# Designed miniproteins, single chains, continued (4): the designs that were tried, part 62

Each design is a single chain, and the fold is of that chain. pLDDT is the mean over its residues in the fold that is shown.

## One batch from the design tools (miniprotein)

Design m14148
Fold by ESMFold2-Fast:
Structure m14148 (fold): chain A 88 residues (1-88)
Amino acid sequence: DRSIEVLKEELERLEEQLKKEGISDELWEKIEKLTEEVYELLKKGEEEAIELLQKFMKELSKKYGASISQIMALRAYLKAKLKLIEEE
């Protein structure tokens, strides 16, 4: 599917950007887990998924010391990743 290809290309670009920003392996594992949890919540109700994402973004700065640039890149990555999971 063309849409899946476009999303994969976007994810690849965002992943490269995040690597340049110095995202840790711990953060990557947390992103993967959060994406999976949010996808499950989206199947049941969107409101809880949004709440979980907002909580995670707040924790990125406080717990992981993420910069605003890293948080914005991670937000874009999560959005694209969730879209890809939904399309597959």
Scores: mean pLDDT 70

Design m14149
Fold by ESMFold2-Fast:
Structure m14149 (fold): chain A 89 residues (1-89)
Amino acid sequence: DATVREAVAGLHNEAELVREVAEELARLPADTRYRLVLVDLSSTDRTGEVLREVAAEFPQVRVASLPGLGPDGYRTAPEAVRAAIAAAA
């Protein structure tokens, strides 16, 4: 789909980063076509809560959760991360 830009970010205990992403999304024109997949890598802080809030506010944002994977989930279980991204998209 040439008209949609897609980005993926894995997050572990990064509630501040999610807030920054939400602020960036608020600066984009309302007609901007993009998709952002945010993956929660078993965060123990408010990251999952903030991700749900952002996804509820911005329909371009999709959230996936990977319970049991720590901050190195991309290295230790890349197939599981890829499957979660596909399911969220």
Scores: mean pLDDT 62

Design m14150
Fold by ESMFold2-Fast:
Structure m14150 (fold): chain A 89 residues (1-89)
Amino acid sequence: SSVLETLIKILELEIEMLKSGGEDEELTKERLEEASKLSPEEWQQFAQETASYRQRLQELADRGTSEEEAREERIRMYEEIIAELKAKL
């Protein structure tokens, strides 16, 4: 599915941006270009499928987790989502 391939690419780019520790203009542009390939309905479906991960991110924020620890956990969650999406290919 081209949709799954696009979602995987977006998540991989987000992980790269998180690992760089700053705003990378080229990575941001590439992510936006990939995101433009998805319809609002496809984004809504992805949001529903990943709702549990968003709840986990909110719990980390509520606990007062350090920005570094929160970043590492966010990377782990994105890697888990990528693995699930790749399994559907």
Scores: mean pLDDT 74

Design m14151
Fold by ESMFold2-Fast:
Structure m14151 (fold): chain A 110 residues (1-110)
Amino acid sequence: MNPEELSLDELIAETRRLLDEVLEKAQEMGVITPEEAERMRALFDELGAAAKASTDPEVQEEVKRELRRVYATARYLLENIDKMTPEQIRAALRDIEATLERALARLKAS
């Protein structure tokens, strides 16, 4: 899918799907704990709910840009996870978490 052409709802749904696949694979590899995976899912779901509740076009555009970054990172991880070190996988997941936290903070400030 082309993330540039997706609606906000579609981008949230597709990014959530990729993130879930990445988190499942990382857990199977022993890179993250079930608690860490559930924390990431909860953070994403909170962001998704807040984004859908927003009616500000400027805030929606900012959130869509952050979601496209998460989408790109999650897709890269899914395609390359078997070639990556545990440290590289953890670093990429921390980047996703930080991106989601920034986007959620922006929504809460609006």
Scores: mean pLDDT 84

Design m14152
Fold by ESMFold2-Fast:
Structure m14152 (fold): chain A 90 residues (1-90)
Amino acid sequence: KELEEVLKELEQARADARAAGHGGIATYLDKAIEYVKEALENPEKRKEYLKKAIDFVQKAIDLAEKVGAPQELIDRLRRIAEKLKELYEK
């Protein structure tokens, strides 16, 4: 349930990044979304896919800071990363 909520938040953040002209951020979020979907479909590999999703969200955050993306988007991505890390540790 929580991972499905994170997926929805990632999809919204990707849409907002695209709308703001930050295609590079959206591309990293596409990869994060792919791995979250894999974690949902393949519970046996959940931790492996969550680790990959966290890596791509972190890359999206790093790029967002570098290009001066809206602070709201950066804060949202940080919260998503925190939620994914919590789910990884379970």
Scores: mean pLDDT 87

Design m14153
Fold by ESMFold2-Fast:
Structure m14153 (fold): chain A 55 residues (1-55)
Amino acid sequence: SPEAQIQAVLDEMQARLTALLDQKRTATPAQRAQLDAQMEAVVAEAVAQLDALRA
């Protein structure tokens, strides 16, 4: 169902963001900047997937 597909996208985004946030706890400042960029990309990918499901 579309509802289940939306939930799957949100669950995947949350799991990936949680893993990246955990990595930030032991990261150097340079690694934290890279992890922040990866978190931004994860959110952008989720938004694109949700937009595709609406179209």
Scores: mean pLDDT 87

Design m14154
Fold by ESMFold2-Fast:
Structure m14154 (fold): chain A 86 residues (1-86)
Amino acid sequence: MEEAARKALEEGRAVIAAGQAAGHNYRSGDDEATALGAKGAEHGFRGDLEKAMEYAIKAGRLSDAARQGVEEGAKGSTSGPPPALP
């Protein structure tokens, strides 16, 4: 799994946490990719197309990497999965 996907996950979690702190209702079932997509849409709405595209790319990478991570490295609660056999 790419390091960029991990950073996207952390950024998505930070967006959710910031939204909750600001009183926004992030319901159960919302994921980090959705949060990043919403952040990108917000930037696009304000005319920051460069930032909007950056967040869209991160959201896509996170969604794809999360599925791969479930199969390969998300079977445990560790930051460093074993390098060898599954």
Scores: mean pLDDT 55

Design m14155
Fold by ESMFold2-Fast:
Structure m14155 (fold): chain A 75 residues (1-75)
Amino acid sequence: MKELVEELRKRYEEVLASEVPPKEELIKEYLELLKELYPDISEEELKEIEEELRKASSETLKLGVASLKTAKELL
């Protein structure tokens, strides 16, 4: 558990140091990662998540994408 938290922190630091991608690209990547991690996710749930992501800041989206990438690599 602690190792997972440290890996997430490293990913967050890398993301925060990188250039901020366009918000639309971050939303697209987040949704693609969710589909890969949760194949059973419904289209209705994906639409609700997309709406929430559009309300979020680009920085929050960067962290969300980094979190999902880390989860995918560790699962």
Scores: mean pLDDT 74

Design m14156
Fold by ESMFold2-Fast:
Structure m14156 (fold): chain A 83 residues (1-83)
Amino acid sequence: GQEQQQLQQIRSDINWAVFTGDVDRLQALVDQAIATLSPAQLQQLADWLRQQAAATEDFDPESSQLYQQISDRLQQAAQQKLA
């Protein structure tokens, strides 16, 4: 559905920003996700980013660290929206 397409687009955009090292775009994408997504969607995105961090750890530790930092930030934002 529309929500699945939105999450897939965000995942694609984040992967491209990480791949190109565009930290400014990555930060803007994260800020927009926090502003627009539900707590459940933020949790799904955070869980996916944690998986991306684990998958990249062995060959790209810099990208792995970025994925982990974003995952942590989105997890915190989801908890803040539930409070």
Scores: mean pLDDT 84

Design m14157
Fold by ESMFold2-Fast:
Structure m14157 (fold): chain A 109 residues (1-109)
Amino acid sequence: SLAERVRREGEEVVRQLRELAALQEAKAADPSKAAELDAQIAAARRALAAALGELLTLLREAGLEAEAQRIAEAVRAALEAIDAGDRAAFERAVEEFRRLVEEAAERIE
């Protein structure tokens, strides 16, 4: 169903956000690996953009424009938390993202 696709793309977005957070933490812990990690961070950011783009497209096709906007804002908050090194803010943003994705999926059902 469309709701199942929304939930799957949401889980992929969470996976990519956690990968990006781990790579940024690894870079902060070992600056000697910056060049290798920067390439991986760039790849993870592209993968995140692709997964988020698919999720937002599914939501817009379902007529859930407002939900798509709030979901994009939650991802932006998670990315800001990653850049700030704020693990607690990152986890709160991921929890909010998951909540918004589930609410959107329920509206499609």
Scores: mean pLDDT 90

Design m14158
Fold by ESMFold2-Fast:
Structure m14158 (fold): chain A 71 residues (1-71)
Amino acid sequence: IVDLLAEAARESGTPEALAAAVKMVNAILEGNYEEALKYAERLRQIMEEKGSTKAVELAKKAIDILKEKIK
């Protein structure tokens, strides 16, 4: 899932997306999937605003995986 989120952030090329991806990866490394989900959703929103359909799909997949981890 970290790979999917890193790919999504790289695809957007924006500082805001990179910042969100960094915070999300750090939350995953801490085992804090609630916080990671928050930043993953922020990343998806940024990608949608940029119109990057590929990055949005990657972010959605990561969000689904994080939701499964929280459950």
Scores: mean pLDDT 72

Design m14159
Fold by ESMFold2-Fast:
Structure m14159 (fold): chain A 81 residues (1-81)
Amino acid sequence: SDEEKLKKMIENAEKVLEELKKELERLNGDSQAQEVLKQLEEILKQMKKAKTLEEAEKLFNEFMRVKGELVGLLTRQRRAQ
């Protein structure tokens, strides 16, 4: 059902955000990485407020794009240590 798909997308996004937040804390991520994390937190809040599956899917796609940016930043920081 659409409700189950919504729930799964939100659960996946929450898990990803928690893992990225922990990694950012370990690496003492710079202001750029912190800003991208804030963007992910805001997108997740909007996903939780989504009234339709289509709206949630668009937000989830944006979440995954922004996640990619943060993962790239954290990977570069990790290799520079």
Scores: mean pLDDT 83

Design m14160
Fold by ESMFold2-Fast:
Structure m14160 (fold): chain A 73 residues (1-73)
Amino acid sequence: ELRSGLISRGLSEETAERIAKMVKTAARSQELYERLVEAVLKELASMEADTSARLAETRISGVIADILLEELK
């Protein structure tokens, strides 16, 4: 579950819910959803424990945008 993974990494429930909704909204297919979830969790794993919620949300939004751009190719 994406939301639980975000919370376990120190993000607030509000921020985790917002990110989970962004991923769900961006996903047009089950395959795309799985790719987005995997990429978001990998990006989150690369973050420092004290990464601000704003920076985390910005980096995750960038990862989502990159995958969607690749989808359009």
Scores: mean pLDDT 73

Design m14161
Fold by ESMFold2-Fast:
Structure m14161 (fold): chain A 76 residues (1-76)
Amino acid sequence: SDEDLREAVENIATVLNANENPSRGALYAGLLDSKLDPETQEKVVDVTMELLKAGELKLPLTEEDIEKIYKAVKEA
């Protein structure tokens, strides 16, 4: 659901804010308790990594950054 996706993105934001150089594995660890299927989890990780590489996210992430990731995942 959209609420489960938002919660998953918030969990990823927590991982990003706690790590200087987050790996794909660290982001997946943030999704451990998520209700998302594996395909959607991969999509969340891929989109988040793309936004980080593009310099569109600054640590620590704000509520606005969380919303940006959420919307990008919905559009991908």
Scores: mean pLDDT 78

Design m14162
Fold by ESMFold2-Fast:
Structure m14162 (fold): chain A 94 residues (1-94)
Amino acid sequence: SAVEEGRARARALAEALLPAAPEAVQERARALLAEGREVEAAHLLVISSVFKRPELALAMAEAALAGDRARLAALLDELDEEFRELGLELEAKL
């Protein structure tokens, strides 16, 4: 199924990104993987390793593992705001 294929791809992506992440992010990502939360683990590793925001990835992983949906939503809003601000800065330099 598409859901099973998505989970398999998320797991493969998480395993590929895991070695490049800081140790604290790796520990939280492994905890998410152990709970079968492959998509969330992959997402947090992308934020840490591709977006270069390991502190945000760690905070999001901690919120996700604690089941703190309100904090997770607030951290996602913060990420969106920072990308919007970065976009405006890039536009101003062009």
Scores: mean pLDDT 74

Design m14163
Fold by ESMFold2-Fast:
Structure m14163 (fold): chain A 84 residues (1-84)
Amino acid sequence: MEEELERNIEEGERALASLSPEKAAEARAIADAAVRIGRHEGLSLEEVGRGVAKTTGLSEETAMKIVRGAAGRLAREEAERARA
């Protein structure tokens, strides 16, 4: 739902805002790539989140917020593309 997607995106952005600009950019890029790859490979968001945490050195909780935000942004982009 739109409200749930928005909340997930906002929580992800808040988690990124708690990091340095350089670390936030790195974590965002890794999470965006990992979510796309994970979808194609049939990985759960939890598995993607653990991978992002390992790669970035962030806590699993922080990585999961960023991953849910990335997944929400991807879902929004796909929904807009499907409507167009």
Scores: mean pLDDT 82

Design m14164
Fold by ESMFold2-Fast:
Structure m14164 (fold): chain A 96 residues (1-96)
Amino acid sequence: MVEELKEALKELAELLREASEEQQKEISERLKKELIEAGMSEEGAKAFVDGLVERSKTEPVEELAELAALSLSNAMSEESLKKLLEGIKKINEELK
């Protein structure tokens, strides 16, 4: 699960890094909704997404994805993580 979440977050971070400002807003709003639906607070989801967008521009995507996956795994139940993973995969698929 954590490995699959890391891979999905890596793809998402790569999409964010290459995205236009309009695409970044769309991806950010979709990710925020998926985080909230998985059980994260609105404030928590916003902080996570804002951090991911900012860090995707300056940090290695591999390390960023690993840290993000670990952070989520520490904050959420396995059931919430599975739901979030499906949501992120859907975002990645639809924006490819």
Scores: mean pLDDT 82

Design m14165
Fold by ESMFold2-Fast:
Structure m14165 (fold): chain A 94 residues (1-94)
Amino acid sequence: SMKDKLLELIEETRERLESLPLHPEVLGLALMALDSAEEMIKNGESVEKIIEALENFKKHLEELAKQHPELAADVAAALELFDELIKRLKEIGE
């Protein structure tokens, strides 16, 4: 089903994030965003709303990197995975 494909993408993204040597603060925030997206999928929220929530989360990660420049590389790595996730969600939602 579409829901199963969306949940599989979230799980794949989670595994990829956990495989990266990310600072615990960056990893924790990114995993919380994926948990939120998973609940939205389970609750039947539209793909457009899920994408909007993930785009808003990306802005929070970018703000974290501005406040803590030492985390910028780790934030960039996490943002790359979120950009890939959003692209794949858009493809499924079409």
Scores: mean pLDDT 87

Design m14166
Fold by ESMFold2-Fast:
Structure m14166 (fold): chain A 88 residues (1-88)
Amino acid sequence: LEASLAQIAELVEEIEKEIEEAEKALKEGDIEKAKKEMEEVLELVARLAEVIAASPDPAAAEAAAARLVEPLEERAIAVGEKLAEALA
């Protein structure tokens, strides 16, 4: 479990970094870069799900991931909404 929790923390840190890069790209008007960064977020989220499923305790791993992701979820939704508006 400890090894899975460490991997989850690392992946969530990478997700936060890509969200920050997407937010910066949107402020600069670089819609293509913001889109690419959010595609990387989706790939990291898929990897996070794989780490949770492979954990010796998937329920505990999922709960830990949810706690770490909760602060980032609102930011990711906001970026997604701004991208949808920019692409419309």
Scores: mean pLDDT 83

Design m14167
Fold by ESMFold2-Fast:
Structure m14167 (fold): chain A 110 residues (1-110)
Amino acid sequence: MDLFYNLAEILFYQELGKGEEAEKIYNSIEDKLAEFLNKEELSEFEIAAKKALEALIEKDLESAREYLKKVKELAPEAKRLIGLLEAVIYYLETGDKEAAKKIYEEALAA
């Protein structure tokens, strides 16, 4: 779960223009990401989370929402990841940086 959360943080910081913060997170998880990419079998949760992040990178908000729904069904306890993915989708849909930041901050407080 932490890996997908960190990947979602990277995407959000990139969209917010905080490239240095995004790069620091990436460097901290680079080994874990490499291990994940070399896995032969992924759980349904890992597949859904990976596809949600891929859709966000491609700016495919329809697919991102679909896979986020699957993440919520498979891991409702992953509240911080879910909240951060919702914040990124909201920002990409609306361009409202301050409202998206508030969603992210509320997710971190939970």
Scores: mean pLDDT 81

Design m14168
Fold by ESMFold2-Fast:
Structure m14168 (fold): chain A 83 residues (1-83)
Amino acid sequence: SAWESLSERERAQLLIDRAESQVPAAIEEARALGFSDEEIKLIEEMIEIRLKQMRKAAETQDYAAATAEAQKEAEALIKKAKE
């Protein structure tokens, strides 16, 4: 398949592109569920952290390190949002 002919980095970029293309639909679903504008903004920022994690994991092949960095960024974001 075309997917099997791609490098790990190219596959990661396609997954990131796909995930980014799905963000507007995910935001509309969150609004339909009754999330506030402040909660929506936090969700958008959390999605950005996840997309960055995916790319870094694919580039380094170190899922644990990429996850640890994403976790730290997510915790900092949540702490800032709670102020």
Scores: mean pLDDT 78

Design m14169
Fold by ESMFold2-Fast:
Structure m14169 (fold): chain A 57 residues (1-57)
Amino acid sequence: MEELLKSPVKSVDEIVAELEAMTPEEARRFLDEHLTPGARAYLLKKLSPEKQAELEA
């Protein structure tokens, strides 16, 4: 797989599940370090309303 450096190993659903399990601080760091602003916004919409509120606070 030549695209290993560019392609995430995890699916969107798996990433969402990990973000839900993370602390708000860990989730924010993950989003800032590994995702573009557009991808970050997209994933935030897939999170629970409670998790979204935690990340916005």
Scores: mean pLDDT 68

Design m14170
Fold by ESMFold2-Fast:
Structure m14170 (fold): chain A 71 residues (1-71)
Amino acid sequence: EREELIREIIEREIEEAIKAGIIELDEEEKEEIIETFLEKAAETVEAFRSAESLREALERREELKKKLEEE
């Protein structure tokens, strides 16, 4: 199934990024990112295959949280 394949790819990229020290994520945060990407997968499958796409999604999430805190 397409969703299962994409989930596996995203999980692998996240695990590798954490192991390399590029990002630090709680298990809950990791699941949130995976679920967000899965929802977007229906529209943009290719975006999930790169560490760059993952990095951008995490950066946007942090930006959003910061803006909400400032309001």
Scores: mean pLDDT 65

Design m14171
Fold by ESMFold2-Fast:
Structure m14171 (fold): chain A 91 residues (1-91)
Amino acid sequence: TSDELMRRAGELFDEFRETGDVEKRREAVILIMEALDGGEVRVTFNKTGETVTVRSAEEMREAIKKEQSIDPDVYVEEIEFTESVQEASLA
């Protein structure tokens, strides 16, 4: 369910904070996209500052892979939700 995916994403963000393992954060943002099941988000990468709009978990995976070709330690620093998902609090 969407709630299960969001809970798992939260756990992965916690693991990233504890370990510094950037793969945990990458996995977390992919799960967020799966939980949203559509809609668009704009993401910003920490190392490159590059911003990209993604519409699915698959697009998120591809965007991450592209940025990893520039810097292998890259992760998604910021997620900007579209109007349709603004009700999903990130607090």
Scores: mean pLDDT 75

Design m14172
Fold by ESMFold2-Fast:
Structure m14172 (fold): chain A 87 residues (1-87)
Amino acid sequence: KMTVEELEQAKKAFLEAVKELEKSLSPEEALRGAKTLARIFLAEVRELHPEAEALVDEALARLDAAKTVQEAVDVFEEAVRRIKELL
């Protein structure tokens, strides 16, 4: 199971990956990449922590609605913060 420290490390890795996407890709491609990375991480959290299922599902719905890379990042950071409260 993921620890609070592992969630913080995953958040840092996500933020660094998104920065690299923004440097290399168009804003639209960077947004798609950020959403894909966030979805993969959230799906893994749901598998390892069934108690977080409702928070993950809410985060995935908000992620689908994100129109910018910053909105996707904000959704991901909020989800990580709320999931940490369950651990």
Scores: mean pLDDT 84

Design m14173
Fold by ESMFold2-Fast:
Structure m14173 (fold): chain A 87 residues (1-87)
Amino acid sequence: SVEDKLLELVESYIEKLKKNPVEVKDKEKGKKIAEEIIELIERTLPDSEFKEKLIEGVRRVAELSGYDDEVVGGLGKDIERIVSESS
């Protein structure tokens, strides 16, 4: 299901970040991108346990990456791709 794919995607990002920490000098752009992803999820998905887990996962990826704009932006694009392919 789309839900399973999205949760697996977020978990894969978390596992990669645990193994390969990212050094970031400026986190403002990554914070903004993370906020935009969370706002998109909140606007597009109905309230559910899945939605809460997905938002928590996005927040964790952002935090573990030190708000790296490439990592957080990549996650956002991957989420959009999975959602689009499931239409």
Scores: mean pLDDT 80

Design m14174
Fold by ESMFold2-Fast:
Structure m14174 (fold): chain A 94 residues (1-94)
Amino acid sequence: MKVVITITSSGKVTVEDVTTGEVKEFSESTTPEAVAELAVNALKAGADEVVLVGKSEKSGKEFKKTLTKEASEEEVRKAVEELVNEIKAAEAAA
């Protein structure tokens, strides 16, 4: 299964199962740690791929990082932190 986790500069987080089309929204998952936990849990649940999508609403820029089932929890956390930093930099530059 493929899961897409979208993080916006407004702090909205959505998790989409691409296979089923199911979308879940998480207001409490606005921290990098909470988002990393969502990605780790998706991989543990049998996701072959988790795509992290970061959206800067002011600049219109979008950032993507792909995590495979082979990704460690450390790699997942690093990817989320990098994505959040990219969103913040794009917002500050806009």
Scores: mean pLDDT 78

Design m14175
Fold by ESMFold2-Fast:
Structure m14175 (fold): chain A 107 residues (1-107)
Amino acid sequence: STEEVLGKELLESVEEQIKKLREEYKFYKERGDEETAALYEEIIKELEEAKKKAEELLKEGKTEEMIDLIIETLKEILSKLPKGSGVENTVQSLLTEFEAMKDMFLS
């Protein structure tokens, strides 16, 4: 179905964002910024766990629930981050992108 195709494209987008976050983790890790690296590691872990659950929801045809899970995961991550950090700005941008994708899929 069209919804299944869109859901797969969204999961591919999540995977690409995880790859970018892994590059950020490596960057800060190599610079000895262990605190910032640890924040990215936690974000990656939470998104990877959410992606696994989202994949199962997509298999069940629950595309909207899948999108909502990713958005809620990003909101939860954002709520735990220090205000004004570069990490907060990165996660806020991701949240904005996924909220826009949801609007496009449901409009």
Scores: mean pLDDT 81

Design m14176
Fold by ESMFold2-Fast:
Structure m14176 (fold): chain A 76 residues (1-76)
Amino acid sequence: MISKMYLTGLAYYARKLGDYETAQRFTEMSSKKLNSQSSLVILNGFHTVHDLIKQGQFDKAKQVLTDTVDQLNSLL
């Protein structure tokens, strides 16, 4: 449940940064069965993106969002 809330947060950040494709991919992943590896990727990705956005590093945040969704796709 908590990891799916972080997926929603990742989708929210992607939309705020104008990356609607990555946001949709995170939303679609919420329907998939999560394991310990995918949950860690979600948690680490969320915290990294959150910190980058707080620092104003929006381009790097977009890259981390894309890398996170690609890693999740390989695990699910």
Scores: mean pLDDT 81

Design m14177
Fold by ESMFold2-Fast:
Structure m14177 (fold): chain A 58 residues (1-58)
Amino acid sequence: MPAEEVVEVLRRTVDQLRAATPEQAPALADRLVRQVEERDPDLAPVVRALAQDVLDSM
């Protein structure tokens, strides 16, 4: 995935999780990580770590 597309995916992930309720956020995070894993398996661990940071800040 191009670097610009990676930055966009990470930004979109953070924005979507922050817009979710704390109750919905874990399920949404899992779904977003799975979608990224299907497209770029090497990016999935990065998105998972970022999603966990967002969840921990809620």
Scores: mean pLDDT 80

Design m14178
Fold by ESMFold2-Fast:
Structure m14178 (fold): chain A 64 residues (1-64)
Amino acid sequence: ALPTPEEMRAKAEATDLKDKKAVMAVMTELSRVYRGYLAAGDVEAAREVLEIMTEIAKKMAALS
């Protein structure tokens, strides 16, 4: 089963954004989960996962 958006948000919030390997791992998982929800037709869950990805990207831009 796909991880829930809530589980993915918790994982993202626990990720050290200065750890490039950890960020790559969580972004890869978020991307797979996003595509999985789109394939399942769960547009609302896909939107929540995309929002988490956008938040990480914004935070990383601020750290660089």
Scores: mean pLDDT 85

Design m14179
Fold by ESMFold2-Fast:
Structure m14179 (fold): chain A 83 residues (1-83)
Amino acid sequence: MLSVDEAAQRAADYLMSLPKDQQQSMRDDANQAAQQSTDPLQQQAAQLVSDGIDYAMKGDKDLATQKLKQAFTLGRKALQQAR
């Protein structure tokens, strides 16, 4: 079973391994999700994913991992509230 910490580290490593054009595309998708979401927690989670990708593009693995960890935590809360 993958912990939120392990999931965030793996996601940051994956993002940093991608070409810059794919990183930019994923960041744009996250920004669109933040703008289109009607759920405040989903909107905040999508914004944190976008921030995490931005830090990954800058080579800051620690901040990228921290932002993705926050995003995954909020995403789980949003899913629990949607039930």
Scores: mean pLDDT 80

Design m14180
Fold by ESMFold2-Fast:
Structure m14180 (fold): chain A 63 residues (1-63)
Amino acid sequence: GKEEAREGAERGAKAALELAEQGQGRGAVSTGMMGKKDAEEAGDEEGVKIAEEGIRQAREIGG
């Protein structure tokens, strides 16, 4: 449900940040995008925002 999608988006954002810290910027963005897609499919607008914020931070760390 939406709760699972949000949890997935949060985990995706966290994993994206971890990958970016390891110098895997491309993998970090891809991981964040997966979480965003799951949140979009579930209609969880807050989850989408969490995933987008994670992607933004990963790009700043990894780029």
Scores: mean pLDDT 74

Design m14181
Fold by ESMFold2-Fast:
Structure m14181 (fold): chain A 78 residues (1-78)
Amino acid sequence: MSTEEILKRIRELMEKAGISEEDIERVLREVRESIEQGLEVDSIIVHESGDRRYVTVVLSREDDKYAKRVITASAPRP
């Protein structure tokens, strides 16, 4: 999957979760920067807990078990 396809999918999931445009832009920027640093998107987790919805992006390197980044955004449930 291309970087642009991954970023589009993340945006769509965040929009469905009700994440603010400000937080969407922040997450997409941080994901893009991480990919440019050689990290790959390992997983995208969407979950609800209490009164909030969360979207978490986990990035890692295949060649370095300790090179991990976790980017999270959340929004109130309607």
Scores: mean pLDDT 81

